# Ledger of designs, part 62: designed miniproteins, single chains, continued (2)

Each design is a single chain, and the fold is of that chain. pLDDT is the mean over its residues in the fold that is shown.

## One batch from the design tools (miniprotein)

Design m6137
Fold by ESMFold2-Fast:
Structure m6137 (fold): chain A 59 residues (1-59)
Amino acid sequence: MDDEARRLVQEVIDRLADEGHEVISSSQVQREIRRLEPTVGRDVADAAVRYVRDTDRQN
């Protein structure tokens, strides 16, 4: 579960960077994760959003 959430976060960040976003905010990553919730499932999406929030706030 945590590994899938972490991979999802990394994939979203890589995608935003590839699309030419000069600055990628945690809010943008959280929004994209929520858009993917129907595909990845609620548990994975919720864990990924929590991971982004915790990482942005501390490490």
Scores: mean pLDDT 74

Design m6138
Fold by ESMFold2-Fast:
Structure m6138 (fold): chain A 90 residues (1-90)
Amino acid sequence: MPVSQLAQQVYQEYCFACHSPGMKPSAKFPTMNQTKLKQVVEIYIQQRKLQLSEEQQQALFQQVVDLVRQSLLANGFPQEYVDQILLVED
């Protein structure tokens, strides 16, 4: 299965309810930063018993992050705000 298809499935099952069209942040909205998205991807891999290389796991994570970013931008969030939520600071 292509990594892009797996990323879409992760997005639909875990992210879509919070990142659907028209969704806006609230004080109680779960913060889906990159650390939380990585945890979701790791759980999905374990639950589905997917045999992915480390490179495929990294690609899957990146694709899920990109889908969340595009969803937030499509819902009218400023680029700077989206980048702040999804940034991992070194």
Scores: mean pLDDT 65

Design m6139
Fold by ESMFold2-Fast:
Structure m6139 (fold): chain A 71 residues (1-71)
Amino acid sequence: SLVEEVKKRLDEAYKAGKLTPEQYEEYKKWIEENKDDPLALWEIKNVLDTLLGDNQVRREEELRRVREIKA
């Protein structure tokens, strides 16, 4: 189910150190409150997928963008 997939991604993001304990609890509560809203679940899944970073090219692009903003 989408809810289970989003919860798994949330757990992965927390274990990877991408979320603070407070953010983890807030997102977990938000997912439970919005479990019947597929659009909201898709939006949070996209946020978590972006936060986790699935490949080297994406991470390099994000790092280059941050460097350009700081320069």
Scores: mean pLDDT 72

Design m6140
Fold by ESMFold2-Fast:
Structure m6140 (fold): chain A 82 residues (1-82)
Amino acid sequence: DEARERINKLYEEAEEAKKNGDEERAIELLAEAVGELVGALLSTDDSLSDEEIEKKVEEVKEKAKELLKKGRVDEIPDLLEE
């Protein structure tokens, strides 16, 4: 699955960025990965339109960036439960 491949790659790159001390890059990559994961999960639901999925992904990505900037990575999994 393309979405799973993209999510895995983003997560791996974010881990590498953290290891390298690049917090800005890590935050951006992790937020992108969270958005992609939520989008992939929502896309399996035939009752949801592309518009609804896109709106949810944008909301989750924005929340993920906010949480990561504040160092609150513990709250990221809650976003994935949508």
Scores: mean pLDDT 73

Design m6141
Fold by ESMFold2-Fast:
Structure m6141 (fold): chain A 71 residues (1-71)
Amino acid sequence: MSPLLKKLVDRFIEMGYEEAKRRGLSKEEIQKLLKEALENFVKMLKDYGFISTDEEAEELLKYGKEKVEKL
């Protein structure tokens, strides 16, 4: 998996977490929303050709979901 794609996911999760926390959402609500947003983000990356295979998309999504669960 590309180091750049991991960094994009890391930043996406960081920014989303900070914004949702600022809005007063619970940890559980933040995790649920970030997982849904991450699925859409990874789909966008694939649709625009930043991800070439379904396997890379699944790996990146798994990486991001595991990172959200560790928040």
Scores: mean pLDDT 84

Design m6142
Fold by ESMFold2-Fast:
Structure m6142 (fold): chain A 69 residues (1-69)
Amino acid sequence: MGLTVDEIVEGGKEAIELMVEAGASLDTLLRISDDMGHFVQVQTSDGQVGEEVRKELEEHAKRLVEEKK
């Protein structure tokens, strides 16, 4: 089906960047990262891939919040 894991990760990163600009809290961004990882796990039936997506989005969110100062 049309969306790849890479497309989901890139879309998730873009969404996180927009949410940081909109003033979203780190707690909100971590929740979104967890939800996206779970979504990928369900779509792929692979918990390892879902966990990797969650970690990548969480680390991206933490970096952006830190850079926002």
Scores: mean pLDDT 79

Design m6143
Fold by ESMFold2-Fast:
Structure m6143 (fold): chain A 103 residues (1-103)
Amino acid sequence: MEKFKKAVELLKEIETLLDKAGQAIRDKNYDEAVKLLEQAIEKAKEILEVTKDNPLMQDFVKTILEELEKALQAAKDGNYEEALRHVRAAKETVRSALFFLEP
């Protein structure tokens, strides 16, 4: 039960960070966007650790982490349109994971 609650909390925090990162990119505040994406990656890694016993959650979190890492790399490379696409993909996977956990 505690692991489930922590996973939900972390997913909601990632969703908030992704909203802020997307807004930072649109506002051309690229350094802030990079920091927010790095924070989201750290939270995704925490979920990966707390959900080790749940294969379906592991699949969701691995997809989120992959998209976050692609968004961060694109942002660092100055490819901000590509970064926004990966932010959107990560956010949709986070929403799917939250819907699965809180139906």
Scores: mean pLDDT 87

Design m6144
Fold by ESMFold2-Fast:
Structure m6144 (fold): chain A 90 residues (1-90)
Amino acid sequence: MKDPADAPKLLADAAASYVAAERARAEAERAKDPQKSAQLETAADLLLAIADNEIAWAREAGASEEEVRAALEEAERRAAEIREEARRAA
């Protein structure tokens, strides 16, 4: 079992990983090099897997479903901003 004190950090790390995944996808769309684009898409997929594991570890450390939901809602809000910025830069 993870230390319960780790739950807030794991939720923050998961949110950061979700946001980083969205940034990687936005950069992949802007990449002119197909190889660089593919590498950024792979990085985004890995970051999403890391975020999912961090959420699972946060739950194991005693994070409530309300705390998990709040962290994911904040991450999605930031991801939506990144998507809008990427769309405007296109």
Scores: mean pLDDT 81

Design m6145
Fold by ESMFold2-Fast:
Structure m6145 (fold): chain A 77 residues (1-77)
Amino acid sequence: VEPVRVSPSRRAARELARRAYEAGSNDLLAAVLKASSPRAARQLARAVAEVSGEKISEGDLRRAQNAAAGAALAAQA
């Protein structure tokens, strides 16, 4: 049993992955950190890693998740 996730989140993740990849490798992590939700951050990280051919480390993924969770919470304030 899982909460309903809107389709736009998947589309946004793909769009951000493409933007980060085309803008340059430096934006790869930035795009992940800017994701609005922890799940979106995870999907974005995977999509970007696969497109760029590089695997994101567990530590980086965890940091991105924490940052995304914090941002999502702040947005709800």
Scores: mean pLDDT 53

Design m6146
Fold by ESMFold2-Fast:
Structure m6146 (fold): chain A 69 residues (1-69)
Amino acid sequence: DSSIDKIIDQMKDLVKQNPDIKQLQVYYDDSKKNADIYKDPSQSVSVKVGSKLRMIGNLLDSERIVEQK
């Protein structure tokens, strides 16, 4: 939807401004209608929001981010 599209655009802009970033993981929280972006893939996700927390993309394949239901 439009909110996820905006998050994807923000992620792409972040990469353009920070070319040293090799990987980002994006987790979308449907209950909060926002996303958490992890620059370090080794960093643990401290918040689990049941089935509402889902990964919507990875920077390495951000051009083909697939929305999970």
Scores: mean pLDDT 47

Design m6147
Fold by ESMFold2-Fast:
Structure m6147 (fold): chain A 87 residues (1-87)
Amino acid sequence: MEKLLELLSSKDFDVRLEAAIKIINYGNEEDIEKLFEKLRELKDIALVGSLLGMMEVAKEKLFPLVSPEEFERIYKKLLELFEELQS
């Protein structure tokens, strides 16, 4: 998990996106909170926007390990973060 959190700082967008998807699928609640902290720190609006789009279009394919309850929680937090970072 620590390595995936470090990859969120990569210059390669595809590397950051893959790392974020893996953290959401395999991470516990603490790991997901660390993901949100890192996204705020980096102000990575592009990554937050892409995650929101992927969650809407490709839930079953890209987030198969996330429960419906946790998916809704993560989606709402990402949406709030997206609005926050655009202000």
Scores: mean pLDDT 84

Design m6148
Fold by ESMFold2-Fast:
Structure m6148 (fold): chain A 79 residues (1-79)
Amino acid sequence: SEEVNELLEKLEEAVEAGDTARARELVDKIRELAPSASEETRQEALAKVIELAQKALEQGHEEIARLLRELGRYLSELI
């Protein structure tokens, strides 16, 4: 759970920076760890990812917003 939270913090930084390559790497790492995380951690991650997707869209980072929406869908299917 701590590792997922650290990745979400780094993902927020990547969203703020508009760094699509970094965001993709972090999304992939979260996808790998999510199935082994607790249900509580997955629910918290889903909420944060939805928030970050909205932030990315507001900042004009459409590709990052798409990546985050797909991650959110994946996380919701695991809950």
Scores: mean pLDDT 86

Design m6149
Fold by ESMFold2-Fast:
Structure m6149 (fold): chain A 80 residues (1-80)
Amino acid sequence: SKLEEIIEELENVDIKDSEKVKKIVEKATKELLKIETNPLTQEGIKEFHKKIIEYIEKKDYDNVKEGIDILIDAMKKILE
């Protein structure tokens, strides 16, 4: 599954590798946007993505980690 592959990438990424984290987070949010049918939730996913990118650029690693954990949990819930 593409979601399972993205989860594995997020669980194993070096959070300080900003370029790699950005690419994996972009893949995760893109896949979530394909599955989500509610327009308000789609907008929330887009805002969440923007916020994680801001944290990555600021080197706010604690908030980057929290954001990654939220994405992992959301994708795991879809796979249930």
Scores: mean pLDDT 86

Design m6150
Fold by ESMFold2-Fast:
Structure m6150 (fold): chain A 78 residues (1-78)
Amino acid sequence: DNVSRAVRQIDRYYQQGRMSPGHRSVLIQTIRQHPDASPDILDRFISLAISSHQVGMSVGDFRLGLQRIIDIHRRNRR
């Protein structure tokens, strides 16, 4: 399923040093809370984790960024 696929991709990126343990934990938690998310939304979540880690963004700010993606997606669904 999309969740299992995304978790495997996250683990690969984490093993490559592309995200911190905290970013990985929050990202997997968010994906599991949104199992109906499209592949495009899941790819946006993963891309945000990688870019947030690269620029030294805190896990807290990353969590807010994920929530913003969710809120935008919910508004576009209405």
Scores: mean pLDDT 81

Design m6151
Fold by ESMFold2-Fast:
Structure m6151 (fold): chain A 92 residues (1-92)
Amino acid sequence: AKVKKGDLVAARVEVSPEQKPLLKPGNKVEIISKKTGKVIKGEVAAVEELSETEALLAVRLLEDGEVEVGDKVKVYDEEGNLIGEGEVLAVL
């Protein structure tokens, strides 16, 4: 789907128990297109805990582009360390 800066996407991510406390609004996100390999930058807008190792994220997009269900999602802490990986569930 064609997306704009400020749009929201829903993503499910896996996080280790050690990294889970670092998962919060404001964390940097990269969405990687499975089709093109292009990266769209975003930030975590909201976090819903699903389990000790899974969370549902609302991600606010910081760039225009294209996002599809199943695109890869990477979440980083404020220091730039990878803390979670998953996929896009929905474009909101």
Scores: mean pLDDT 84

Design m6152
Fold by ESMFold2-Fast:
Structure m6152 (fold): chain A 78 residues (1-78)
Amino acid sequence: MTKEQLLNKLEELLKSRKPLDEILAAFREFYDKYGDDKEFVEKVEKLLNEYIEQHRKELTEDERAALSELWNEYRKKL
């Protein structure tokens, strides 16, 4: 899977409101394959932040914390 294909997959998962565990699994797969590409990671962070803002009323505080923790875990590896 190319970076562009994976980014599109992540965007579709977010737009389709898939269960959080599926979204987190897809983000983990992304970081495992492309987490060392800082520019691409920044694009994914922007997408994630836009999703959180758009779905603020639908996401619990725990769900927002889980997404933030995932990003912070991978940010430390960069």
Scores: mean pLDDT 69

Design m6153
Fold by ESMFold2-Fast:
Structure m6153 (fold): chain A 103 residues (1-103)
Amino acid sequence: LPALEELRARLAQMGREMDKLYKNLTLEQQRELGEILFEQLQLHADRDVAGLEALREELRRKLEETDDPHYRAALALQIEFVDLLIEILRIGPSLREAVLKRA
């Protein structure tokens, strides 16, 4: 599927951007992002769209409270990851499995 190739390219690009941003973060900010990533993975495994939407709103709040430009960029990228996971979960089960198995 063309959408599958585009999805993989987007995931790879987001990973590269996060790696660049991560190097400019404090150890505490890195730890917080790790906790957020773990929560994202648990919510995705549970197929909890409402939980992912709630996490997205929490990330938006953190973004508004943060003045560090590197951490703001990292939080914005995490919001994009959550949005992508929600879209994957909204794809039908067979197509979702095909996307995840090939990613």
Scores: mean pLDDT 76

Design m6154
Fold by ESMFold2-Fast:
Structure m6154 (fold): chain A 83 residues (1-83)
Amino acid sequence: SAAEKAAKKAAEVGREEGLSKETTLAAQALAVSKVLDKQAKQGVPGAKDQADYLKQLYDQIVKNKGADKKKAEEAAKKALEEL
């Protein structure tokens, strides 16, 4: 549920700031990975592997789909602060 809330909030921030679909997707992947990193530190099974997958997805979106890295990072940060 925390991961789902982070993804939804990052999508809302992306919409409000007029970000591209690719930049918004990157922000969602980054925000969810941060939530999963926290869960991994708390011993939640599978959270580390899921976080690592989302970080790889984020890197691929930035590298291959033209997502704005700085805007994605800022949107993810705002989403996490508003949870």
Scores: mean pLDDT 87

Design m6155
Fold by ESMFold2-Fast:
Structure m6155 (fold): chain A 74 residues (1-74)
Amino acid sequence: PELPTDEQVAAIREVGRIVVEASGTSDETKQLINKAAKALVEGDVEKAVEYAGSAKGVGEKLTEEIRKILEKAK
């Protein structure tokens, strides 16, 4: 199993914070954050952005901020 980098861990924590602030801490939101984390570790930034951006209350502006964070951690 590949371990995430420190940069990937920091990026997922920041994205998780943004998504939780917009959507709350439902099981659905937690699953989306976990799927985004897995996609980022697998090198699929677009899929990670799709999962995080699909959370309830995350609009286009927050999705673009999430993309910037995840692209930097790639």
Scores: mean pLDDT 80

Design m6156
Fold by ESMFold2-Fast:
Structure m6156 (fold): chain A 117 residues (1-117)
Amino acid sequence: MIRKAFEEAIEELKKKYPLFDEAQKEALEVAIEAYKKITELFEEFVKNLSEEERKEIEERARELREQGMHPFHAYFAAVYELLEEKAKEGDEEAKKLLEEILKIAEEAEKKIKELLE
């Protein structure tokens, strides 16, 4: 499961946590929280997709993995690409999810930059 792989990757990173300074630790926590929120939004989006659309995500993720992308990032990119396509085609729910994801990413980036000044 993508969520389990994500949580395992985060816990692996947290094991290196004592080697970071205060600002780096805070920045890492902000990044982790943002990725967690975006992952939850992706799971909600995928849950409401047709079987054919879910298969398209799996096939695109496989293609990206074959190009050397890490499995988690490949799936994340495949979901994001479909979400962007639906939003451009006028899907109002996809537009709302994309706007929320972009807001989370922008707020996290701003906070990380403030912490690492």
Scores: mean pLDDT 77

Design m6157
Fold by ESMFold2-Fast:
Structure m6157 (fold): chain A 88 residues (1-88)
Amino acid sequence: MKSKAPEALVEAIRLATEAVRAATGEDLPAAIGAALAAIGAAAEVEFVPSVSPAEAARRAAAALEANAAALKNPAAKAAALKAAEAAA
């Protein structure tokens, strides 16, 4: 299948998924939020013709940074911040 999502958003989803795998207990909601933000941005590019890939990537990066700030686990936080950098 052809993906219209930028490579940066695909990489951000991969890294946000790693943040979820590193998170446990109380960090899980923030890590899941980061992964959903990256997936949502990719879905907007695929299914909403009026959303530019660059704007979707910027929104994903901002959401990933916000969720990373809420994470207490250093490994999960590092993975979420790396996902934000990949989306930007």
Scores: mean pLDDT 71

Design m6158
Fold by ESMFold2-Fast:
Structure m6158 (fold): chain A 98 residues (1-98)
Amino acid sequence: SFLATVERILDAYAALTGDPELAAEWLETFRRAAALLEEFERETGGDGEAALERALNSEEAEVVRRGLELVRLLLEAQRRAGTRDPEAVARALAELLA
């Protein structure tokens, strides 16, 4: 699953950088954003675009915006790594955040 893949990358990042707090914060943000989007998707009858629009205009909009930014950073790290190997992606992520 997406969350399991993110967890493996963030575990590798924590091991590489010695920053387990950042990894924990990102995992919490991803879980919260995913739960909020699922809730709004139920309200919109499965319309993902309408669900995202409602989420970004809700009281929890900051969590969703943060989640989207973290997805963007992870995708960029994966592109730079040229592989899906969690350790290589974690190294690329550390370089992006430097």
Scores: mean pLDDT 81

Design m6159
Fold by ESMFold2-Fast:
Structure m6159 (fold): chain A 60 residues (1-60)
Amino acid sequence: MKENAEKGSDGGGMGAASLGFTPESARIGGQKGYDAGLKGYSPEEAQRVGLEAGIAAGKA
C-alpha cells in the first residue's frame, strides 16, 4: 500500500505538471493519488486518480 501511495503521488503531481497546469494543481494531484494508493488502489489506478484530480484543480 505504501508503494502504491508513493506511485500515485508521483503520477498525479508530475502528470499535472507535465500538462502545464499550476504548481497548486500538481500538489492536489499528488495528494489525491497518494490517498488512493493508501486505500489499496493499484499503482496505475492511484496515478490516474491523482492525475484526474490535478487536471480538475488546474481548470478550476
Scores: mean pLDDT 71

Design m6160
Fold by ESMFold2-Fast:
Structure m6160 (fold): chain A 118 residues (1-118)
Amino acid sequence: MDEGGLAAAAKLLKLLSEDPAVKIEAKGNTVTVTHSDNPLLSAQLEKLADFLSTLPGVKVEIKGNTITITLSGDAEKALSLSDEELERLMEKLSPQTRAAFLALLESLQKVIEELKSQ
């Protein structure tokens, strides 16, 4: 796995959530992220999509400046790691990969929490 790509994806996801030019919408089991037309952001979104698509129950699609993340029931299990399981996984990862993974989990857990409220 490309550790640089994971770190860039996590940083991008955090920046996108804080950028007023970026819109994040959650509807049912789908999260849509729309950003300004920027080729560098598009390339980083592709890396994020590739990483997220490795998770069970997560489907990611990119079209132009829009990324669509669709979550199935298995995604909740893949993202809901116990403290023990998370710690064991973290021991095997580099510091950069750990930071990227935690940032992505935090963002995805927030989405799942919103979906549970419906």
Scores: mean pLDDT 58

Design m6161
Fold by ESMFold2-Fast:
Structure m6161 (fold): chain A 79 residues (1-79)
Amino acid sequence: DLDKKKKQQEQDKRIQQGLEEILNELKKDPSKQHMVDRLEQLRGKSMEEQLREYAKLMTMDRFDDYQRRQQQLLQDLLN
């Protein structure tokens, strides 16, 4: 089904863009280097695994309102 494949590819692209944006924000804070390193290791994993680990790491640390909004967006993409 071409339509299902296109929808999945667009979803994966949106997810990847969101993950890269979050990673770039974390890179601005040297105290978050351990999270950046962990997330960089996830680049070879499935999009679902990357989303799960991003959400998990973000829940363990306190973030500003921007990062919390990005985490919420990622959770919505999992639904």
Scores: mean pLDDT 68

Design m6162
Fold by ESMFold2-Fast:
Structure m6162 (fold): chain A 87 residues (1-87)
Amino acid sequence: AEAARQAAIDRLLARLRKLHPDLSAEEEEHIRAQTQRLIDEEADRAQEIIDKLKEYEAKNSSSMTPEQKQTLEFALEVAELLLEVKE
């Protein structure tokens, strides 16, 4: 279970590295820690989290900064990872 969970997180980080090749080791560690925390707290609510994040984006996308949009996109990827790990 833990090995599969870490493999899923590694896949997410590999995808993020392709989008952000200058991502630092410290940033990767922070992202890993945040993803791990979210999995621990919200695995059973993954679909609800995805739905809420998509609704938030739909309602607020026009007022969001690029940084806020990037954070939301990352949160969606993490929530989708939660759904994958639960299955």
Scores: mean pLDDT 69

Design m6163
Fold by ESMFold2-Fast:
Structure m6163 (fold): chain A 74 residues (1-74)
Amino acid sequence: SERLQRAVEELHELVERYPQSRPLIAAALEAADTVPPEEVLARLRAGLRAAGVPDAEVDRIVAAVRTLLEELRA
């Protein structure tokens, strides 16, 4: 799963720039076991914005988490 590794690497880079995203991403991955993925990603997006992450970077983090969730289900 080269795609999984790439998504993890991108999330690592984004978390280094926005450390406040780390607990939000962890909570999203935990919730993914019981909550539909689109709802998880919507909650993550709202949390990242509330934490002061810029909109463009919110979109990047959400896209990377989406890829991670897709790969973990494959």
Scores: mean pLDDT 84

Design m6164
Fold by ESMFold2-Fast:
Structure m6164 (fold): chain A 76 residues (1-76)
Amino acid sequence: SAGKEALRQLLADADAIQSTGNASREDIESAIATAREYAAKGNYASAVRLLREALEGAPDEELRQLVLDEIRALLE
């Protein structure tokens, strides 16, 4: 699907996404939860946007990996 292709592209581009470090752990976790809800409803455009914003905001590698793991989970 076009939505899953956008998620695959986001995962492929992840190494090029530089973090600003502006998001908190709670912000990242909330973004993941909301993106999961959008994906479950078939709204992959909103899910991709939130996951990209989470990658850009991730303050450390552990939180960045949480976002990447969610992108991988949504592709299954």
Scores: mean pLDDT 84

Design m6165
Fold by ESMFold2-Fast:
Structure m6165 (fold): chain A 94 residues (1-94)
Amino acid sequence: MVEEKVREIREETRRAAEELRREGRPVEAEIAELIGEAEAYLVKKEYEKAIEKAREALELAREAGAPAEAISGAEVALETAELAKNNETPEDLL
């Protein structure tokens, strides 16, 4: 199940990023790719890596002046990753 979910997330992310690049929105495509990586790490329960990718997405979105929807998507990804880490990850396991 985990491998199938990771594959689904990666394929959906790739398609979304390709569409954004086709529309001349390469920064939003990169933000979508970073969010997709964060979601893939969440499914794998690699919460610290998920947080790292979500933070990269949010930083890029804010610095580039991305649309509010892209910024919101990155914020939700970060919050989700942080909540997952706090609820499941023991302190000693990173």
Scores: mean pLDDT 80

Design m6166
Fold by ESMFold2-Fast:
Structure m6166 (fold): chain A 85 residues (1-85)
Amino acid sequence: MEMIKVTAEDEDGVKATGLGTTPESASDNLATGLYMLKGYNPEEVKKAALPVAEEAVKGGIGTKVSEEREVEGKKLKITAEVIEV
């Protein structure tokens, strides 16, 4: 089964991961993790992560895409990977 793994790491080394069967669900789960760890706005994290997850899905299983995004004035390195489980 195809799954999307989205990981974000901020400038302070705080790291969270979201897993989902869709770009939206993976990004939502990532946003929840970052909110719990450091209080990042979930809506802003989702907006930053969703395009990265969508780009990875275009490449299919084994594709890994990384982009730097800015959320609330902070740089987040967002990596999306399409995995088979």
Scores: mean pLDDT 84

Design m6167
Fold by ESMFold2-Fast:
Structure m6167 (fold): chain A 80 residues (1-80)
Amino acid sequence: DVGALVAAEILISAGDLDAAVELLTKLLESKDPEIRAEAARLLGKSKSEKAIPALEKLLSDKDERVREAAKEALEKIKEA
């Protein structure tokens, strides 16, 4: 949900990356492709290598926006 995305962004800003990655990874299972895409984007912003396996699975997502968000997130993590 949108509230969980806001909470994850706050956790990233506070430096609690482990909690943020855990929360965002759960959001990747959302039925809403908008939520999955935003969660992938925030995982990229975290720059955490722990997010890589979840983002790689998302490259096969049925929604194009979600696949694009996962690609961009992986690029951000790899360049960090």
Scores: mean pLDDT 81

Design m6168
Fold by ESMFold2-Fast:
Structure m6168 (fold): chain A 64 residues (1-64)
Amino acid sequence: MDEVRRYLRRGTVYRDQGRYGEAGRYFGRGMRLARDQNVPTSTMVRWVQQARRLSRQGRFDEAR
């Protein structure tokens, strides 16, 4: 679970920085792990939305 969240978070950060190639790579890994771990799509959407909010604020270290 935490590994999936980490990949989705990093993918969101790279996308927000305009680094779409890296974003796609991290999203791909996260989605594959989520599928292997049977993580619901709704849960993944929530994690991406949370990561998007933190990324927009530029406060990732403060979210630890």
Scores: mean pLDDT 70

Design m6169
Fold by ESMFold2-Fast:
Structure m6169 (fold): chain A 59 residues (1-59)
Amino acid sequence: SLDELIAGRDGGSIAAALAMLESGLSLEQARALKDAIDAAQTQEEKSAAARAVLEANGV
């Protein structure tokens, strides 16, 4: 799953987030996801932030 890629590596988190943005999120939701990931400094925080945004959007 995309969540697996996000949890795997720092670079993987960004790649997975971008893939999700292309696939299903609106521009507004894409911005929220990017802002959440950019605000986080550790890989686990980035993964948690990405999960929260994806769950809020029904993923």
Scores: mean pLDDT 62

Design m6170
Fold by ESMFold2-Fast:
Structure m6170 (fold): chain A 68 residues (1-68)
Amino acid sequence: VSVEELAEELVKRLRISYEKARKLAELVLREERGEGISYGEVAKVLNISVGTAGFYTREAKRILRELE
């Protein structure tokens, strides 16, 4: 799954902008490749709360698994 494919699904399912979806997709794909990423880093990159970052990260991982 590419960053662009995941970002398009994130726009449709989370109702966020493509710019935020692409950033979230990059972060989630990095974490799935074994690179550590924290909810705090997601929150900082997307300019959202840590709680919202946790929710978006979990949903993005679920969507990614559905695309596999």
Scores: mean pLDDT 81

Design m6171
Fold by ESMFold2-Fast:
Parts: C-alpha cells; sequence; structure tokens
Structure m6171 (fold): chain A 65 residues (1-65)
C-alpha cells in the first residue's frame, strides 16, 4: 500500500514536470490514472506510467475526465 502511494506521487510529479494534468489514485489495489485532457504527450505518458506500474506488480486503469 505504501509502495503504491509512493508510485502514484512519483507519476503525478512526472506528469506535472511534463505540463500534464493527471491524477493518480489507488482503488481496490489498482492504480487509477485519470487524464483531464487528451493529447499525444498525455497518452504516451500514461502508457509509460502503466508499464512501470505493471513491472511493479500493480494493475492499472486509465480514465478520461
Amino acid sequence: MEEAEKLAKEFEEEAKRLGLDVEVRIEDGNLVIVLKEESPAAILAVAMFAKEAEKKGFKTEVRLE
């Protein structure tokens, strides 16, 4: 649980560094990546975050809001 929270914060920090409006939440053991805009950069960043989370053993879900 602490590992998932740390990873979520790291993803949010990286998204902010890239100028992307992204929230990362933890729901039922899954990392939920919430996109507030669709752009090629945002889609690529989310794909990279999902790969990293899956390497750490977490399931990921992507939502557009």
Scores: mean pLDDT 77

